Designed miniproteins, single chains, continued (4). Designs and how they scored, part 61

Each design is a single chain, and the fold is of that chain. pLDDT is the mean over its residues in the fold that is shown.

## One batch from the design tools (miniprotein)

Design m14240
Fold by ESMFold2-Fast:
Structure m14240 (fold): chain A 77 residues (1-77)
Amino acid sequence: MELLAEILKLAKELYSNTKPEDKEYVNKTLEEVDELLKKAGDAIRAGDFDTAKKLLEKALKILKETIEKLKKKEEEE
């Protein structure tokens, strides 16, 4: 549950703080994360917590990589 809360917090923060020119890229990332969260939810309902954990970890990784990528673009002149 803590991992899911962190993912949702980062996703909301990423979207709300993203510049208009990066919103299309961020929206695609958030769509991929949402798909992973839906699959994780299905795995939890099936009692497959190992698969759910892997899907949540993948979603978190994608969010962190996207944030780092946008930060690098902001530092490039």
Scores: mean pLDDT 78

Design m14241
Fold by ESMFold2-Fast:
Structure m14241 (fold): chain A 94 residues (1-94)
Amino acid sequence: AADAADLRRLAEIVRRYAEGAEKNKDNKFEVDVWLALAQIALAIGVKNLSGPAREVAERALDLVGEAQTYADNGDFDKAIEKLREAAELLERAA
């Protein structure tokens, strides 16, 4: 189904952003950039998806919001963990 393919694509994008954040986790500016990119990608996904697929994308977006809160508190390891959790949620739902 188209929604399943879109969820899988979002999962890959968010996973790549988590990898980017992990490689630069000693730099808050870099982590914030990867988190912002994840929020933008998921917000577009939410707008373009429908039904259960939209609900999954909305939950993934909430997890990225939690990741930003951890990053703002200096906990980059937990921020990256939340990004990976969001990607896994999207992939499992596809």
Scores: mean pLDDT 87

Design m14242
Fold by ESMFold2-Fast:
Structure m14242 (fold): chain A 67 residues (1-67)
Amino acid sequence: SKEQEELLKELARALAADDYEKASELYNKLVELDPSLNGGDILKGLEELGKTDEDAAKAVEKMKELA
């Protein structure tokens, strides 16, 4: 949905900025909109966004470093 896409973009920006408090809040909002979403689904969404969005690409890089 458009709301999920907006929240993913905001999550990407928060992660790229190392704002983990805001990232956690945005993650919770995404799960509230679609409770079937797991961490892998959200990561996949960020990877897809990362093809065209620099913040999303940076967020994926940071998440890989934490794994």
Scores: mean pLDDT 78

Design m14243
Fold by ESMFold2-Fast:
Structure m14243 (fold): chain A 61 residues (1-61)
Amino acid sequence: DDEADVERLAEWAAMLKLQGIEVTEEFIEKVLLKRGYSPEKARELAKKAMELADKYIEDTK
C-alpha cells in the first residue's frame, strides 16, 4: 500500500529529524527501492514522504 508506506516513512523521518538526525530524500528513496518499488515510483514516494515529514514537524511547533 503506497499511501501507508509514505505515511509510515514520513512519521519515521519526522521523528528522526526532530531528534536532530539528518534524513535525506535519497535515503528514503533507497529504502523504497529495497522494498521492490520501481525507480520512478520510489523517487515519487520518497518526495511525498519528505513533504509529509516536514508537515508533521511543522505541526509540532
Scores: mean pLDDT 80

Design m14244
Fold by ESMFold2-Fast:
Structure m14244 (fold): chain A 63 residues (1-63)
Amino acid sequence: MKEAEELYKKGQEYFKQGKYVEAAKAFDEAGKLFEKAGETEKALEAEINSGLALIKAAVSKLP
């Protein structure tokens, strides 16, 4: 679906900008849309990238 691909690209843009929480949300939404479209491997890839973005966000908050 075009919407899922657009959200995935938006997640990549946020990640590049250091907006890791926003990137994680965009990747998670893209993953849900890919899953609804039956694109299971793309959905898994988006969820992995969402998880990586959350790890980056958490590390940025560590003392």
Scores: mean pLDDT 81

Design m14245
Fold by ESMFold2-Fast:
Structure m14245 (fold): chain A 89 residues (1-89)
Amino acid sequence: GLREEAERLLERARELAEKVENEEARRLLLEAVELARELLEEEDVLKQIGLALRAIGLILDALALAPEDELLREAARLVLEAIRLALRL
């Protein structure tokens, strides 16, 4: 189902994020993964939107710190796809 797919994407994103060399970008990206995981458990639509926007903001900050990091870019894509799936639950 969509939840299982989103959980698989977030676990893969976490694994890639842990390999990001920029320490601050790695921290922000791992926080975004955790917010996206909270989104999967949230039932209130306004709180879901808030969690999604916060995670997206952290991803943008991480990309600004390490724009050429392909592991970061891939992890960010996976988190964004997981958020898209979660918002359809």
Scores: mean pLDDT 89

Design m14246
Fold by ESMFold2-Fast:
Structure m14246 (fold): chain A 68 residues (1-68)
Amino acid sequence: MRADIVAAVNPRMAAMINTTDPAQQDAMFAQMMANSTPSQQVVYQQMYDYIRAGDYAAIQALLDQLAA
């Protein structure tokens, strides 16, 4: 399952995907961004946009690109 794969490599991202409260999801994202470099923030913003859109194929493609 998509969320299970994300949890194996990044538990914080999996928690964000599984969060049903938008305010909590935004708080988790803000914490991730605050601890990231500007280049990482661009990637995390794109991933967050895909999470909000429910586009798990795009999330997988982005993770594969980052792993390369």
Scores: mean pLDDT 67

Design m14247
Fold by ESMFold2-Fast:
Structure m14247 (fold): chain A 60 residues (1-60)
Amino acid sequence: SVTFEAELDDPLRAIGTALRLIGDFPEAEVSLEGGRLTVTVPDDPELAARVRAFLEEVEA
């Protein structure tokens, strides 16, 4: 498995991002604690690349 972490300063953006990840990537395990988003992906390099790209867009 591969784990990604992102810190989001806006609580509403953090919640919206987590909900979108759950909807768009149902194979991923998503948790949100204190503005820190943790996403764990199965051993799927294509899924991991898509999740990484999504998180990069949120940070930009």
Scores: mean pLDDT 77

Design m14248
Fold by ESMFold2-Fast:
Structure m14248 (fold): chain A 57 residues (1-57)
Amino acid sequence: APPRSYQVAHRAEADTEEEARKLAEEMAQKLRDQGIEVVPAVSEAGGKWIAAVVVPA
């Protein structure tokens, strides 16, 4: 089963899904460079695209 608690390491809003995906990948790459295990996530909420990078517990 997927973990029920994620710690959001970073979040940003984007106007398009393409921008959100790019932001999530760039943020994930920067955190991985620091040795932090992260997963990029992109979601749509109310006409906005959200790019997030989360650390599973």
Scores: mean pLDDT 73

Design m14249
Fold by ESMFold2-Fast:
Formats: structure tokens, C-alpha cells, sequence
Structure m14249 (fold): chain A 102 residues (1-102)
């Protein structure tokens, strides 16, 4: 059902976030941005099911987005492409605001 599909997408997004965190620990800011962009695409797909999400699922999604925002801010400090990182941060903030308006 829609909740199961959203849960699968969010699980995959969480895995990508952890891989992005490990890439940044290795000094690979470019790979970290790429993985965060992939995770964000999965989150946008999961948010198509937002009306069917439980309050707990919405809270877990908000926590995931906040963790992604924090990691994207760390990427911004270490990247040679600050505009790409800023664009990513703005996309994350937009989704947080959309989620809080639901």
C-alpha cells in the first residue's frame, strides 16, 4: 500500500544519507552531495504519499530531512562547489516547510 511504498523509499533515503556521511568523513564532498541529491529525490517521491502517512512517519521524515540539512551544511564548509551545496540546502528547507504545513 502507499504507506509501505513510502516506508521503503525513506529506508533507501536513510541508507544514502549514511553513505553520504561516510563519503564526507573520507573527504569526498562531491560524492556526499551526489548521494544527498539521490536521497532527496527518493524523499520527494515518498512525500507524494504524505496524506497517507502516520504522525510518527511524518516525524521520522522531518528528522531525516533535518539530518540531511545538517550534513549538507557540513558539505558546504568543505566543497569546491558551494552553489550546488546551497541549492541542496534550499531544497531540503523547502521540503521541511512543506511537511510542517501538512
Amino acid sequence: GPRSEAEQLLRRARELLERAREALKRGDAEEAVRLLEEALDLIERAMEHISSMTDQQKQDLLELLEEMRQLAMEVLKRTDDPLRAIGLILRIIGLILDLESQ
Scores: mean pLDDT 87

Design m14250
Fold by ESMFold2-Fast:
Structure m14250 (fold): chain A 71 residues (1-71)
Amino acid sequence: MSAEDVKAQVDNMLALARRYAAEGKFDLALRILDAAEQIVKESDAPEEVKTELLNRIDAERQRIEAAAKAA
């Protein structure tokens, strides 16, 4: 999987996680983020790209966890 493929996959998974969170399906949203994190860590992407993607995943995780706690 190329760096571009990993980025595209993560972008799709972040969009899916946001959709589930909007539906109140916080557990599913967080599981999608866990899968995205695993894909990034197991990829052959440069470390700089991995760091950027992991930061995006973490930011979304924090947002979803805050929303779940407020619900």
Scores: mean pLDDT 85

Design m14251
Fold by ESMFold2-Fast:
Structure m14251 (fold): chain A 63 residues (1-63)
Amino acid sequence: MEEAEELARRLEEEARRLEALAEELAADPSAPRSEVRKAVLRSVAARLLAVGARVNRELGFPP
């Protein structure tokens, strides 16, 4: 209930933050490619978690 809403909100905020960081690193030609890859993978993983939490929340499934 409230915990599921809070989790979904926090995961959305984290995904948005990591996506912004990945975009910033990808735009920086001096950034190591390994760090860019890690940032992109982290942002994708965070986005998938946020989508999953939102879907479970909307369908009423337990977290």
Scores: mean pLDDT 78

Design m14252
Fold by ESMFold2-Fast:
Structure m14252 (fold): chain A 89 residues (1-89)
Amino acid sequence: HMEEIDRELVGVLMADPSKLDVEETIELAERVAKELAKYHDALEIVVSPQAKDIDLEELKKRVEEAAGVPVTVKEGKGSHSAILVIRPA
């Protein structure tokens, strides 16, 4: 049950890359990471290669400050509907 809930929290940010609001996307990532940080000591964010307007260093810093846990940011290998995937590290 707990493991199933955790798996469903992965891939929480989905958007059309052509309509990406960078600030709204980062702010949503901060909120999702805060919830995941209640259950995990470290997080990983995978960013879609189509989300070229997102500064990965700014995203990492803001999410770490919001969640209070270490965050690793990685570039995704393919094109997906999910712009960001936030998961336990």
Scores: mean pLDDT 68

Design m14253
Fold by ESMFold2-Fast:
Structure m14253 (fold): chain A 55 residues (1-55)
Amino acid sequence: SSDDIQAQIDQLQATVAHLQGQLAAETDPQVRADLQQAIDNLQGQIADLQAQLAS
C-alpha cells in the first residue's frame, strides 16, 4: 500500500540522516567514501519508492 511505501521512505530517510551525521564527523578518506556510497545507494532507493508512490 502507499502507507507501506511511505513508511519505507521515512525509514530510509532516517538512515540517510544518520549516515550523513557519521560522514560529517569522519576524517578517514576510505570510510568517508564508503559512507558516501551507502548514502547514494539509499537515496536511489528513496527516489525509486517515491516514483512508485507518485504512480
Scores: mean pLDDT 91

Design m14254
Fold by ESMFold2-Fast:
Structure m14254 (fold): chain A 85 residues (1-85)
Amino acid sequence: SGIVATEARNVVSGLGDEALASDVETAKRLVEEAKRYGINAANMSKLAGLAAVSQLRETARRARDPEVSQLLLEAAREVEELIKS
């Protein structure tokens, strides 16, 4: 439903914003958390998974650190692969 997709976007956005404000090691843990949430969202709803993927990619564009940006893009790719199945 639209509610689940909105929740997925908001949670992934919050974790992503905290990651961008953190040191690289903390950011890596928060990106992993955002990825796990995105996977769970995709399992509940394809629309929620798409919302998580979109938000992970948006956060990656705002990431100053290239390692954090790459991890966010890899997380988005893993969530997207679940949606394609």
Scores: mean pLDDT 86

Design m14255
Fold by ESMFold2-Fast:
Structure m14255 (fold): chain A 98 residues (1-98)
Amino acid sequence: AKEAGEDAMKGGLLAAKASTTPEGVAAGTAGAIAGIGGVFEAEKLGNVRGAGLSAKSGGEAAIKGAKLAKGDEELAKKAEELGKKGVEGGKKAIKEGE
């Protein structure tokens, strides 16, 4: 759960950094915020399902931001990879949190 939130956060930050478009920056920023929320829910609240929902949402936003990125291709690729890990880890945490 925590790792998925961290992956979504890192992916979102890299997507925002890679982006030269307002849409890419906004999507990356949303991914980072949701990822942070997932980490908080896992560590501070013990809410595995909530952490998974936040990580999945954040990862999806990071992937969207990476695809909208028109700047740094290497950062965009890393953002997409981290976003995918956030989505996958988030889905697993949702199932485990019941």
Scores: mean pLDDT 79

Design m14256
Fold by ESMFold2-Fast:
Structure m14256 (fold): chain A 72 residues (1-72)
Amino acid sequence: AISPEALKLTKEGAWLFSQGRLEEAREKFEEALKIDPNFAGAWKGLGLVLEAMGEKEEAKKYFEKAKELDPN
């Protein structure tokens, strides 16, 4: 089961990312992962933010973690 608070933070992060507010998006995804470190959506969101910020190698690690946590 996904934490409602982690889901809310992840949705806020996704909206901020869509607005180009990368630092704020990152903070929301990081907060979501503090609550639910197994939430694949938050790992993927952080990866997308890091890639947009030019942190391609770090982004790859986050995408790999998201894939490991996604049971298909």
Scores: mean pLDDT 84

Design m14257
Fold by ESMFold2-Fast:
Structure m14257 (fold): chain A 74 residues (1-74)
Amino acid sequence: AAAQRQANLDDATRWSEAGTAPAKVPAQQGTALARRYREEGRPDLADQALNDGSTQAAKAAYEAIKAEEERRKR
């Protein structure tokens, strides 16, 4: 499950960067909203924002943001 989420994010990120992603817009928008809510200390709202109008790719993007931040703090 966790590995699957990371794989989905890798796909979403690769597709968005390559400009080939069918979920490029949803992933980008979901990521932006989730990041903003997380910056304000509202992880609950961040997850809700992704579910409200995002796709599988957007959820994967959110998971990567969380993993990236934890990796930096390490």
Scores: mean pLDDT 55

Design m14258
Fold by ESMFold2-Fast:
Order: sequence, then structure tokens, then C-alpha cells
Structure m14258 (fold): chain A 55 residues (1-55)
Amino acid sequence: SSPSLEESIEKHKKKIQELEEKLKKEKDPAERINLEREIEIQKGIIDILEAVNSL
């Protein structure tokens, strides 16, 4: 496992937490959809990074 990959995974996990906190406060339906999409993108990035980190 690469330390730099582990650091990247942690940064994306932190990004998800920040987006989830923003989503909890967001009242605009369109912005909520955008935040949910960004969270899904970040989750996909983590999945790829974790797969690479397991090699």
C-alpha cells in the first residue's frame, strides 16, 4: 500500500464529510441534487483509489 494513496483516500473521505454537512443545511432542491452527485463522484474516486491501494 502506498502512503500517498492512503492520504488521497483520506482527503476524499474528508471531502465527502464536508459535502454531507453542506447537504444537511441546504434548502434548494437543485443544489441538493448537485451535492448528492458530487458525493457519488467522490465515493467513486475512493473506490478506484482503494482498489489501486490494494495492489
Scores: mean pLDDT 86

Design m14259
Fold by ESMFold2-Fast:
Structure m14259 (fold): chain A 63 residues (1-63)
Amino acid sequence: SLLEQARADLERGKEALAAGDPTAAASGAWHARRLAEQAGDEELKREAEELLKEAYVASGSTA
């Protein structure tokens, strides 16, 4: 389902961020947000948006 895929993408994004890969984390978060929006899951969308913000902050420190 879209929700299962969104959760999987969100978890992969969180793992990528923990591993020091903010680019992969942002990609995962973006896909999770898109799928959560299509599924109408506001909570999952918010979690994906939070991860995306964290990834952008981490991206700045990688340069």
Scores: mean pLDDT 82

Design m14260
Fold by ESMFold2-Fast:
Structure m14260 (fold): chain A 116 residues (1-116)
Amino acid sequence: AVTLTESGGGTFAEGSSVTLTSKASGLDFSSYDVSWYRQAPGQPPVHVATVYADGSTLYNPRVEGRFTISVDYAAQTAYLNMSNLKVEDTATYYNVLTGADGTSYWGAGTQVTVVA
């Protein structure tokens, strides 16, 4: 079975830093585009960052320069390093894998709450 297990969420002060982690089971990250999405209450999911299978990256302009996406392929672990957190970063964060065939896998999500 394919499983994505996300961790690192919680309640954080504005201006702090946190790293979200996702561990894969039953697949290899190197075969997929590895993305993070976030969803605020009552809103659709919004793209945050992607590492493509070719190693190139794409960031949402709202997080570019503050967030860094990385993948440890040997450990089968994806990371979202979030720096200089803002109240507007409050959301449930999902690790999302997309295969070349368009198949996608979503983690269960981890909640991040940023307080002023």
Scores: mean pLDDT 88

Design m14261
Fold by ESMFold2-Fast:
Structure m14261 (fold): chain A 94 residues (1-94)
Amino acid sequence: MEELIKKANEYIEKGDLEKAVELYGQAARQAFDEGDIETALEYLRKAASLAKDPVKQMAALMLGITASVHYELGRRDEARRDLDAAIELAKEGV
């Protein structure tokens, strides 16, 4: 996970925000798969912050909230789907 974040920051420095979103997205998915929803949402928020489109950024953040609600209700498949959709929206917004 630490290697993904380091690489994401390197892509931010190079101006490749799409690659940075992909790497933060991978870190968020890894944290989710390990049962750490809080860390997954932290990395999702970092990815969303790179989106310059405010509508895509807001939609990604809203799906992150929905993912956390599904996770708390034990709806892991729905939570994972919302997380994936949020990452894609953040990527589209850069």
Scores: mean pLDDT 87

Design m14262
Fold by ESMFold2-Fast:
Structure m14262 (fold): chain A 76 residues (1-76)
Amino acid sequence: SREELLAALEEAKKKAEKLKEENKDNPEMVKLLEELIRTYERLIEAIRKGASMEELEAIVEEAEPRLLELGEKVRA
C-alpha cells in the first residue's frame, strides 16, 4: 500500500541518516549519503502529492548513478 511504501522510505531515510553520522569522517561517503537522503525525501514528497509511477521512476533514474557509486564505496 501507499502507507507501507511511505513507512519503508521513511525508515530507509533514517537508516541513511544514521549511516551518515557513523561515517562523518569520510566526506565523500557523507556527500553520497546526503544525495541518497535527498532522493528519499523527493520520493516521499512526490508520493504524498499523488505523483504518477512514471514520475517516481524518473526520480529513481535520475538518482541511479549516485546510488551505484554509494554501493561501490560501501563494498570497498
Scores: mean pLDDT 77

Design m14263
Fold by ESMFold2-Fast:
Structure m14263 (fold): chain A 84 residues (1-84)
Amino acid sequence: MEEAKKLIEEARTLIEQAREAYSKGDLNKAKELAVQAGSLAMKAYRLGAQEEADELIKEVRKLLAKIASEQNKKRFDDFLKEAS
């Protein structure tokens, strides 16, 4: 339980950092931090902190969906995005 609690705390910190990176437009950093947070939350879930970990996993999924949406928009060549 103590290990799961530490993983939850670390995951929360990484989610906060990922949200900050997303707000600054650093989508690559936001994705890396969100993936790390998700990994820690999954480990905590398996260790028995299922309720707290499930909430964090949902937050990570929501953030990753937003990041993926913005990255996919930038992959289309048009005059308002990452046009070659």
Scores: mean pLDDT 78

Design m14264
Fold by ESMFold2-Fast:
Structure m14264 (fold): chain A 86 residues (1-86)
Amino acid sequence: MKLTITFRNLTPAQITGHALRAIGLELEGYEVKIEIKGDTLTITIGGLSKEQVEEFKAYAERLAGRGAQVKIVEKGDELTIEITFP
């Protein structure tokens, strides 16, 4: 499955933290693309199992419980998650 996750309204420290996590996945052999524009970070990950995609969905839902605005869209084998921090 393919995941595209977009984080909005990030601090510089949050951008660094999420980007490093994405680089970690690339080092583990996943196909990862990272794009940073201002306070927005977009990460695209290919080669995920359905179980791993559900883990990312659960992570986004936990952030929603902490006050973030979350949008999740699933189409076939692609999941798109958008997270906007307060």
Scores: mean pLDDT 81

Design m14265
Fold by ESMFold2-Fast:
Structure m14265 (fold): chain A 70 residues (1-70)
Amino acid sequence: DREALLAAARRAIEGYFRQGLAQGRPLEELRAEALADIERAREQGLLSPELAAELRELVEEIARELEAEA
């Protein structure tokens, strides 16, 4: 189920960002690392281009939400 997979991915990405921020890491660094990891997985054939694009959108959305909270 694509929707269940994306929901799980959102939870994982949110957890990654919140953990990094709690450790005092800057949001822009966490965003860049997450996007780089998605691109590497796409290049290695572990993610379809469509799924990689959706995960990138989730990363950008979560980063914008957290930036607005700051």
Scores: mean pLDDT 84

Design m14266
Fold by ESMFold2-Fast:
Structure m14266 (fold): chain A 69 residues (1-69)
Amino acid sequence: MALELVEREIEETLREVNELLEAAGLPPLSRKTATQIALSGIVSEEDYERLKRAAEATGKPVPATVVKK
C-alpha cells in the first residue's frame, strides 16, 4: 500500500526535521520538500546546509531520514 507508506514517511520526516528547525528558530520545511526527502532519501545542498546549521545551533543531530546523496 504505497500511498499509506509514503504518508507515514512524510509525516516522520516532517516531524523530525521541523523539530530540529523549530529548536533552532528556523522556518519549517514545506510538505513538498519533506515528500521529496521521504521518497528519495536525498535533500538538496541548500536544504542540507540549512539542517546542518540547525543541528549545530541546537546540538541535535540531522535526522537519519535525511541523507545527502
Scores: mean pLDDT 69

Design m14268
Fold by ESMFold2-Fast:
Structure m14268 (fold): chain A 85 residues (1-85)
Amino acid sequence: AKVVINLETGESTGDGKVEKLNEETWLVTLDGKTFLIRYDKERNEVIIENLETGKIVIIKANSSAELDGFKFTYDGETNTLTIEK
């Protein structure tokens, strides 16, 4: 499963459910897991929280991280977050 979110527009493509809560926050459900995504524009960071486990990872621009079997990639050139399993 894969979803791509544009962090500037809030538009998303791919699998799962993406809910924009405000200008910097999304709720993403993918493969039965729900993540809270926060975009910090000043620091060029994405904060990802697994709402089931409470685990948090912070991803800097042009970096990737893994959380609970999912890979998160933040492309700072396009301001997109890709979530894949």
Scores: mean pLDDT 87

Design m14269
Fold by ESMFold2-Fast:
Structure m14269 (fold): chain A 63 residues (1-63)
Amino acid sequence: SMMEERQMEAARLGRAMADGAPPEEIRRLWERFRRVATPEEVAALSRHARREYPELAAAAGIP
């Protein structure tokens, strides 16, 4: 289901950010998440990433 796909992509992105993955990997996972997520979910995760991982979010191009 689309909900399961969104949860899976969000989890992958979250884990990569927590692990300090390279910005290029975070950027790819962010773009993958954006393709399956709702605009509200994209905005919420963007705010979370910028709050918790500001340097990594900026380097990966997360607005």
Scores: mean pLDDT 84

Design m14270
Fold by ESMFold2-Fast:
Structure m14270 (fold): chain A 65 residues (1-65)
Amino acid sequence: SMEKGLEAGRLREELIRQGLSAEEAGQKVREVFGEPSEELKAILREIAEKLREIGDEFEEEIKAK
C-alpha cells in the first residue's frame, strides 16, 4: 500500500541518518518490508516523474526562460 511505501521511505531515511549508506539502508528496508509490488513501483515512478516535472517548471520560472 502507499502507507507501507511511505513507512519504508521513512525507515530508509532514518537508517541513513544513523550512518548507513543509501545502498545499505535500501537493502535493510527491503529485508524488513520486502520488495515493493509492481503496482506500487509503477505508482512511485509516476509520482517521481510528476515531482521532476514540477521541479523543472519551477526552475524554468526562476530562470525566466
Scores: mean pLDDT 67

Design m14271
Fold by ESMFold2-Fast:
Structure m14271 (fold): chain A 94 residues (1-94)
Amino acid sequence: MVNLKPGLTEGILSLSEDKFKELTIEAMKLVAKAEGQPFNEEEVQKKVDENPAASFSGAMVRIIGIGLEDPKKAEEAAKKLSEIILKTTEEELK
């Protein structure tokens, strides 16, 4: 099982609602690209606005699903997601 590094969880919890929504949209875009699925920004924005936390959790579950078929692809997606989280957290904290 993957353990998040200390600070990543605290960083996510420290995000404003708007920044968390932005992070969630970027995560969903990353996952859609990794799955080879089309990404409709307007529909994704609407879903994230309705429930940001569920949308973010769904994106993470999809990364796990990718890993069941291709562990290397899931590792690449997880690494990119971690980079997005760090970047968003740095912007929010400063």
Scores: mean pLDDT 72

Design m14272
Fold by ESMFold2-Fast:
Structure m14272 (fold): chain A 98 residues (1-98)
Amino acid sequence: MSVQEALKLTEEAIKELEELDPELGEKAREYAEIALQGENKADGLAAVTGWALSKAAALKDPANRAQYEKAAETAYRDLEAIVAETRAAMAAAEAAAA
């Protein structure tokens, strides 16, 4: 998948989440920006998409919230690892430029 195709899917997921919870939507957008700085951009964006869609589903369907929150937790663990690795790489690049 191209980065542009992955980003389009992520943007659509973020928009859905922003309509339900603007704060979570903003957080998802920040994570997408970090994912774009990583080497595996498509996988990072896919993790953001999965987390955002799971959170949106939990907000839209309170009866099944626990199941959607569990899915979001799983997606968030993958996302957290990618974000941490990308942030470390960005910090190393900034230090090398100084």
Scores: mean pLDDT 80

Design m14273
Fold by ESMFold2-Fast:
Parts: C-alpha cells; sequence; structure tokens
Structure m14273 (fold): chain A 67 residues (1-67)
C-alpha cells in the first residue's frame, strides 16, 4: 500500500543519513529511485544502486552491507 511504502521510505531516509559519504542530496536521489520502483529493495542490489547518479561501486556495497 502507499502507506506502507511511505513508512519504508521514511526508514530508508533515516538509514541512508547514517552512512558516511551520503549527504541529503544523494539520500534524496536514492529515495526518488525507490519511489519510482515502488520498493526499497534496491538497497539489496549493488547494480541497481549504481544506476543512481553519485552512487559508485564502493558506496553501493556499503549500503547493501549496512542494510
Amino acid sequence: SASELGKQLQELGEFLMTIPGIGEELALRILAAAMRLGTVDLVRDVARLQEVPGVGPELARRIVEAW
């Protein structure tokens, strides 16, 4: 549901801000990608995370490993 996705996006935003190297602008880009996909599951996918501008291989791996 839209309500459940909204809660997951809130939790994702809070999580991303705890990761060194992720500022507000990059966190918003990752959240926008999750909204377009209708899921936060991109945080388990290194290749999909790298489709977000500003997310390189090392940062994508850190996100997946920390989630």
Scores: mean pLDDT 84

Design m14274
Fold by ESMFold2-Fast:
Structure m14274 (fold): chain A 82 residues (1-82)
Amino acid sequence: MKDVLEPLSEEEKKKIEELRKRIQEATANGDVDALEAIRDEAAKLMNESKSLSAQVEYALLLMQATIDIIALRGVEEVLKRL
């Protein structure tokens, strides 16, 4: 049985932290295009990962980027009415 309880590798931890930082920066800048690119990268990394723990972390990053895109698009709709 493949060990699904194996902790995240240093490489996976670095990728997760980089994506998390990029989501925070893109959200702070209101950059929806950057968030969409990060979401697509997270989805790719999730699909390429052999670790269940890494897949879960990438799925959480994908969800966070999606939530931030929805929130920013809502703000854009309000701003376009001003």
Scores: mean pLDDT 77

Design m14275
Fold by ESMFold2-Fast:
Structure m14275 (fold): chain A 87 residues (1-87)
Amino acid sequence: MAEEVLRKTEELIREEREAVREYLISLGASEEEAEEAVRLLEEAARLGARALAAEAAGKLEEAARLRERARELRERARRIVEAAAAR
């Protein structure tokens, strides 16, 4: 069950990746900025899915660490987008 959820999450990220990248470029991001932001968001999504699986398994400390790591990656992606949009 958990493995299937993670597989579907990765598949959805892969399918939507290019649309998000194109959207960021349309906001003024360079190809490199958009690629970095998407890569950070992909990693954050994977960590979020792992955190949900850890929480369901009763591994609350592991889930908290994974969520904090995902938050850090989302903040880094957010700063790239904010800097691009300011141009």
Scores: mean pLDDT 77

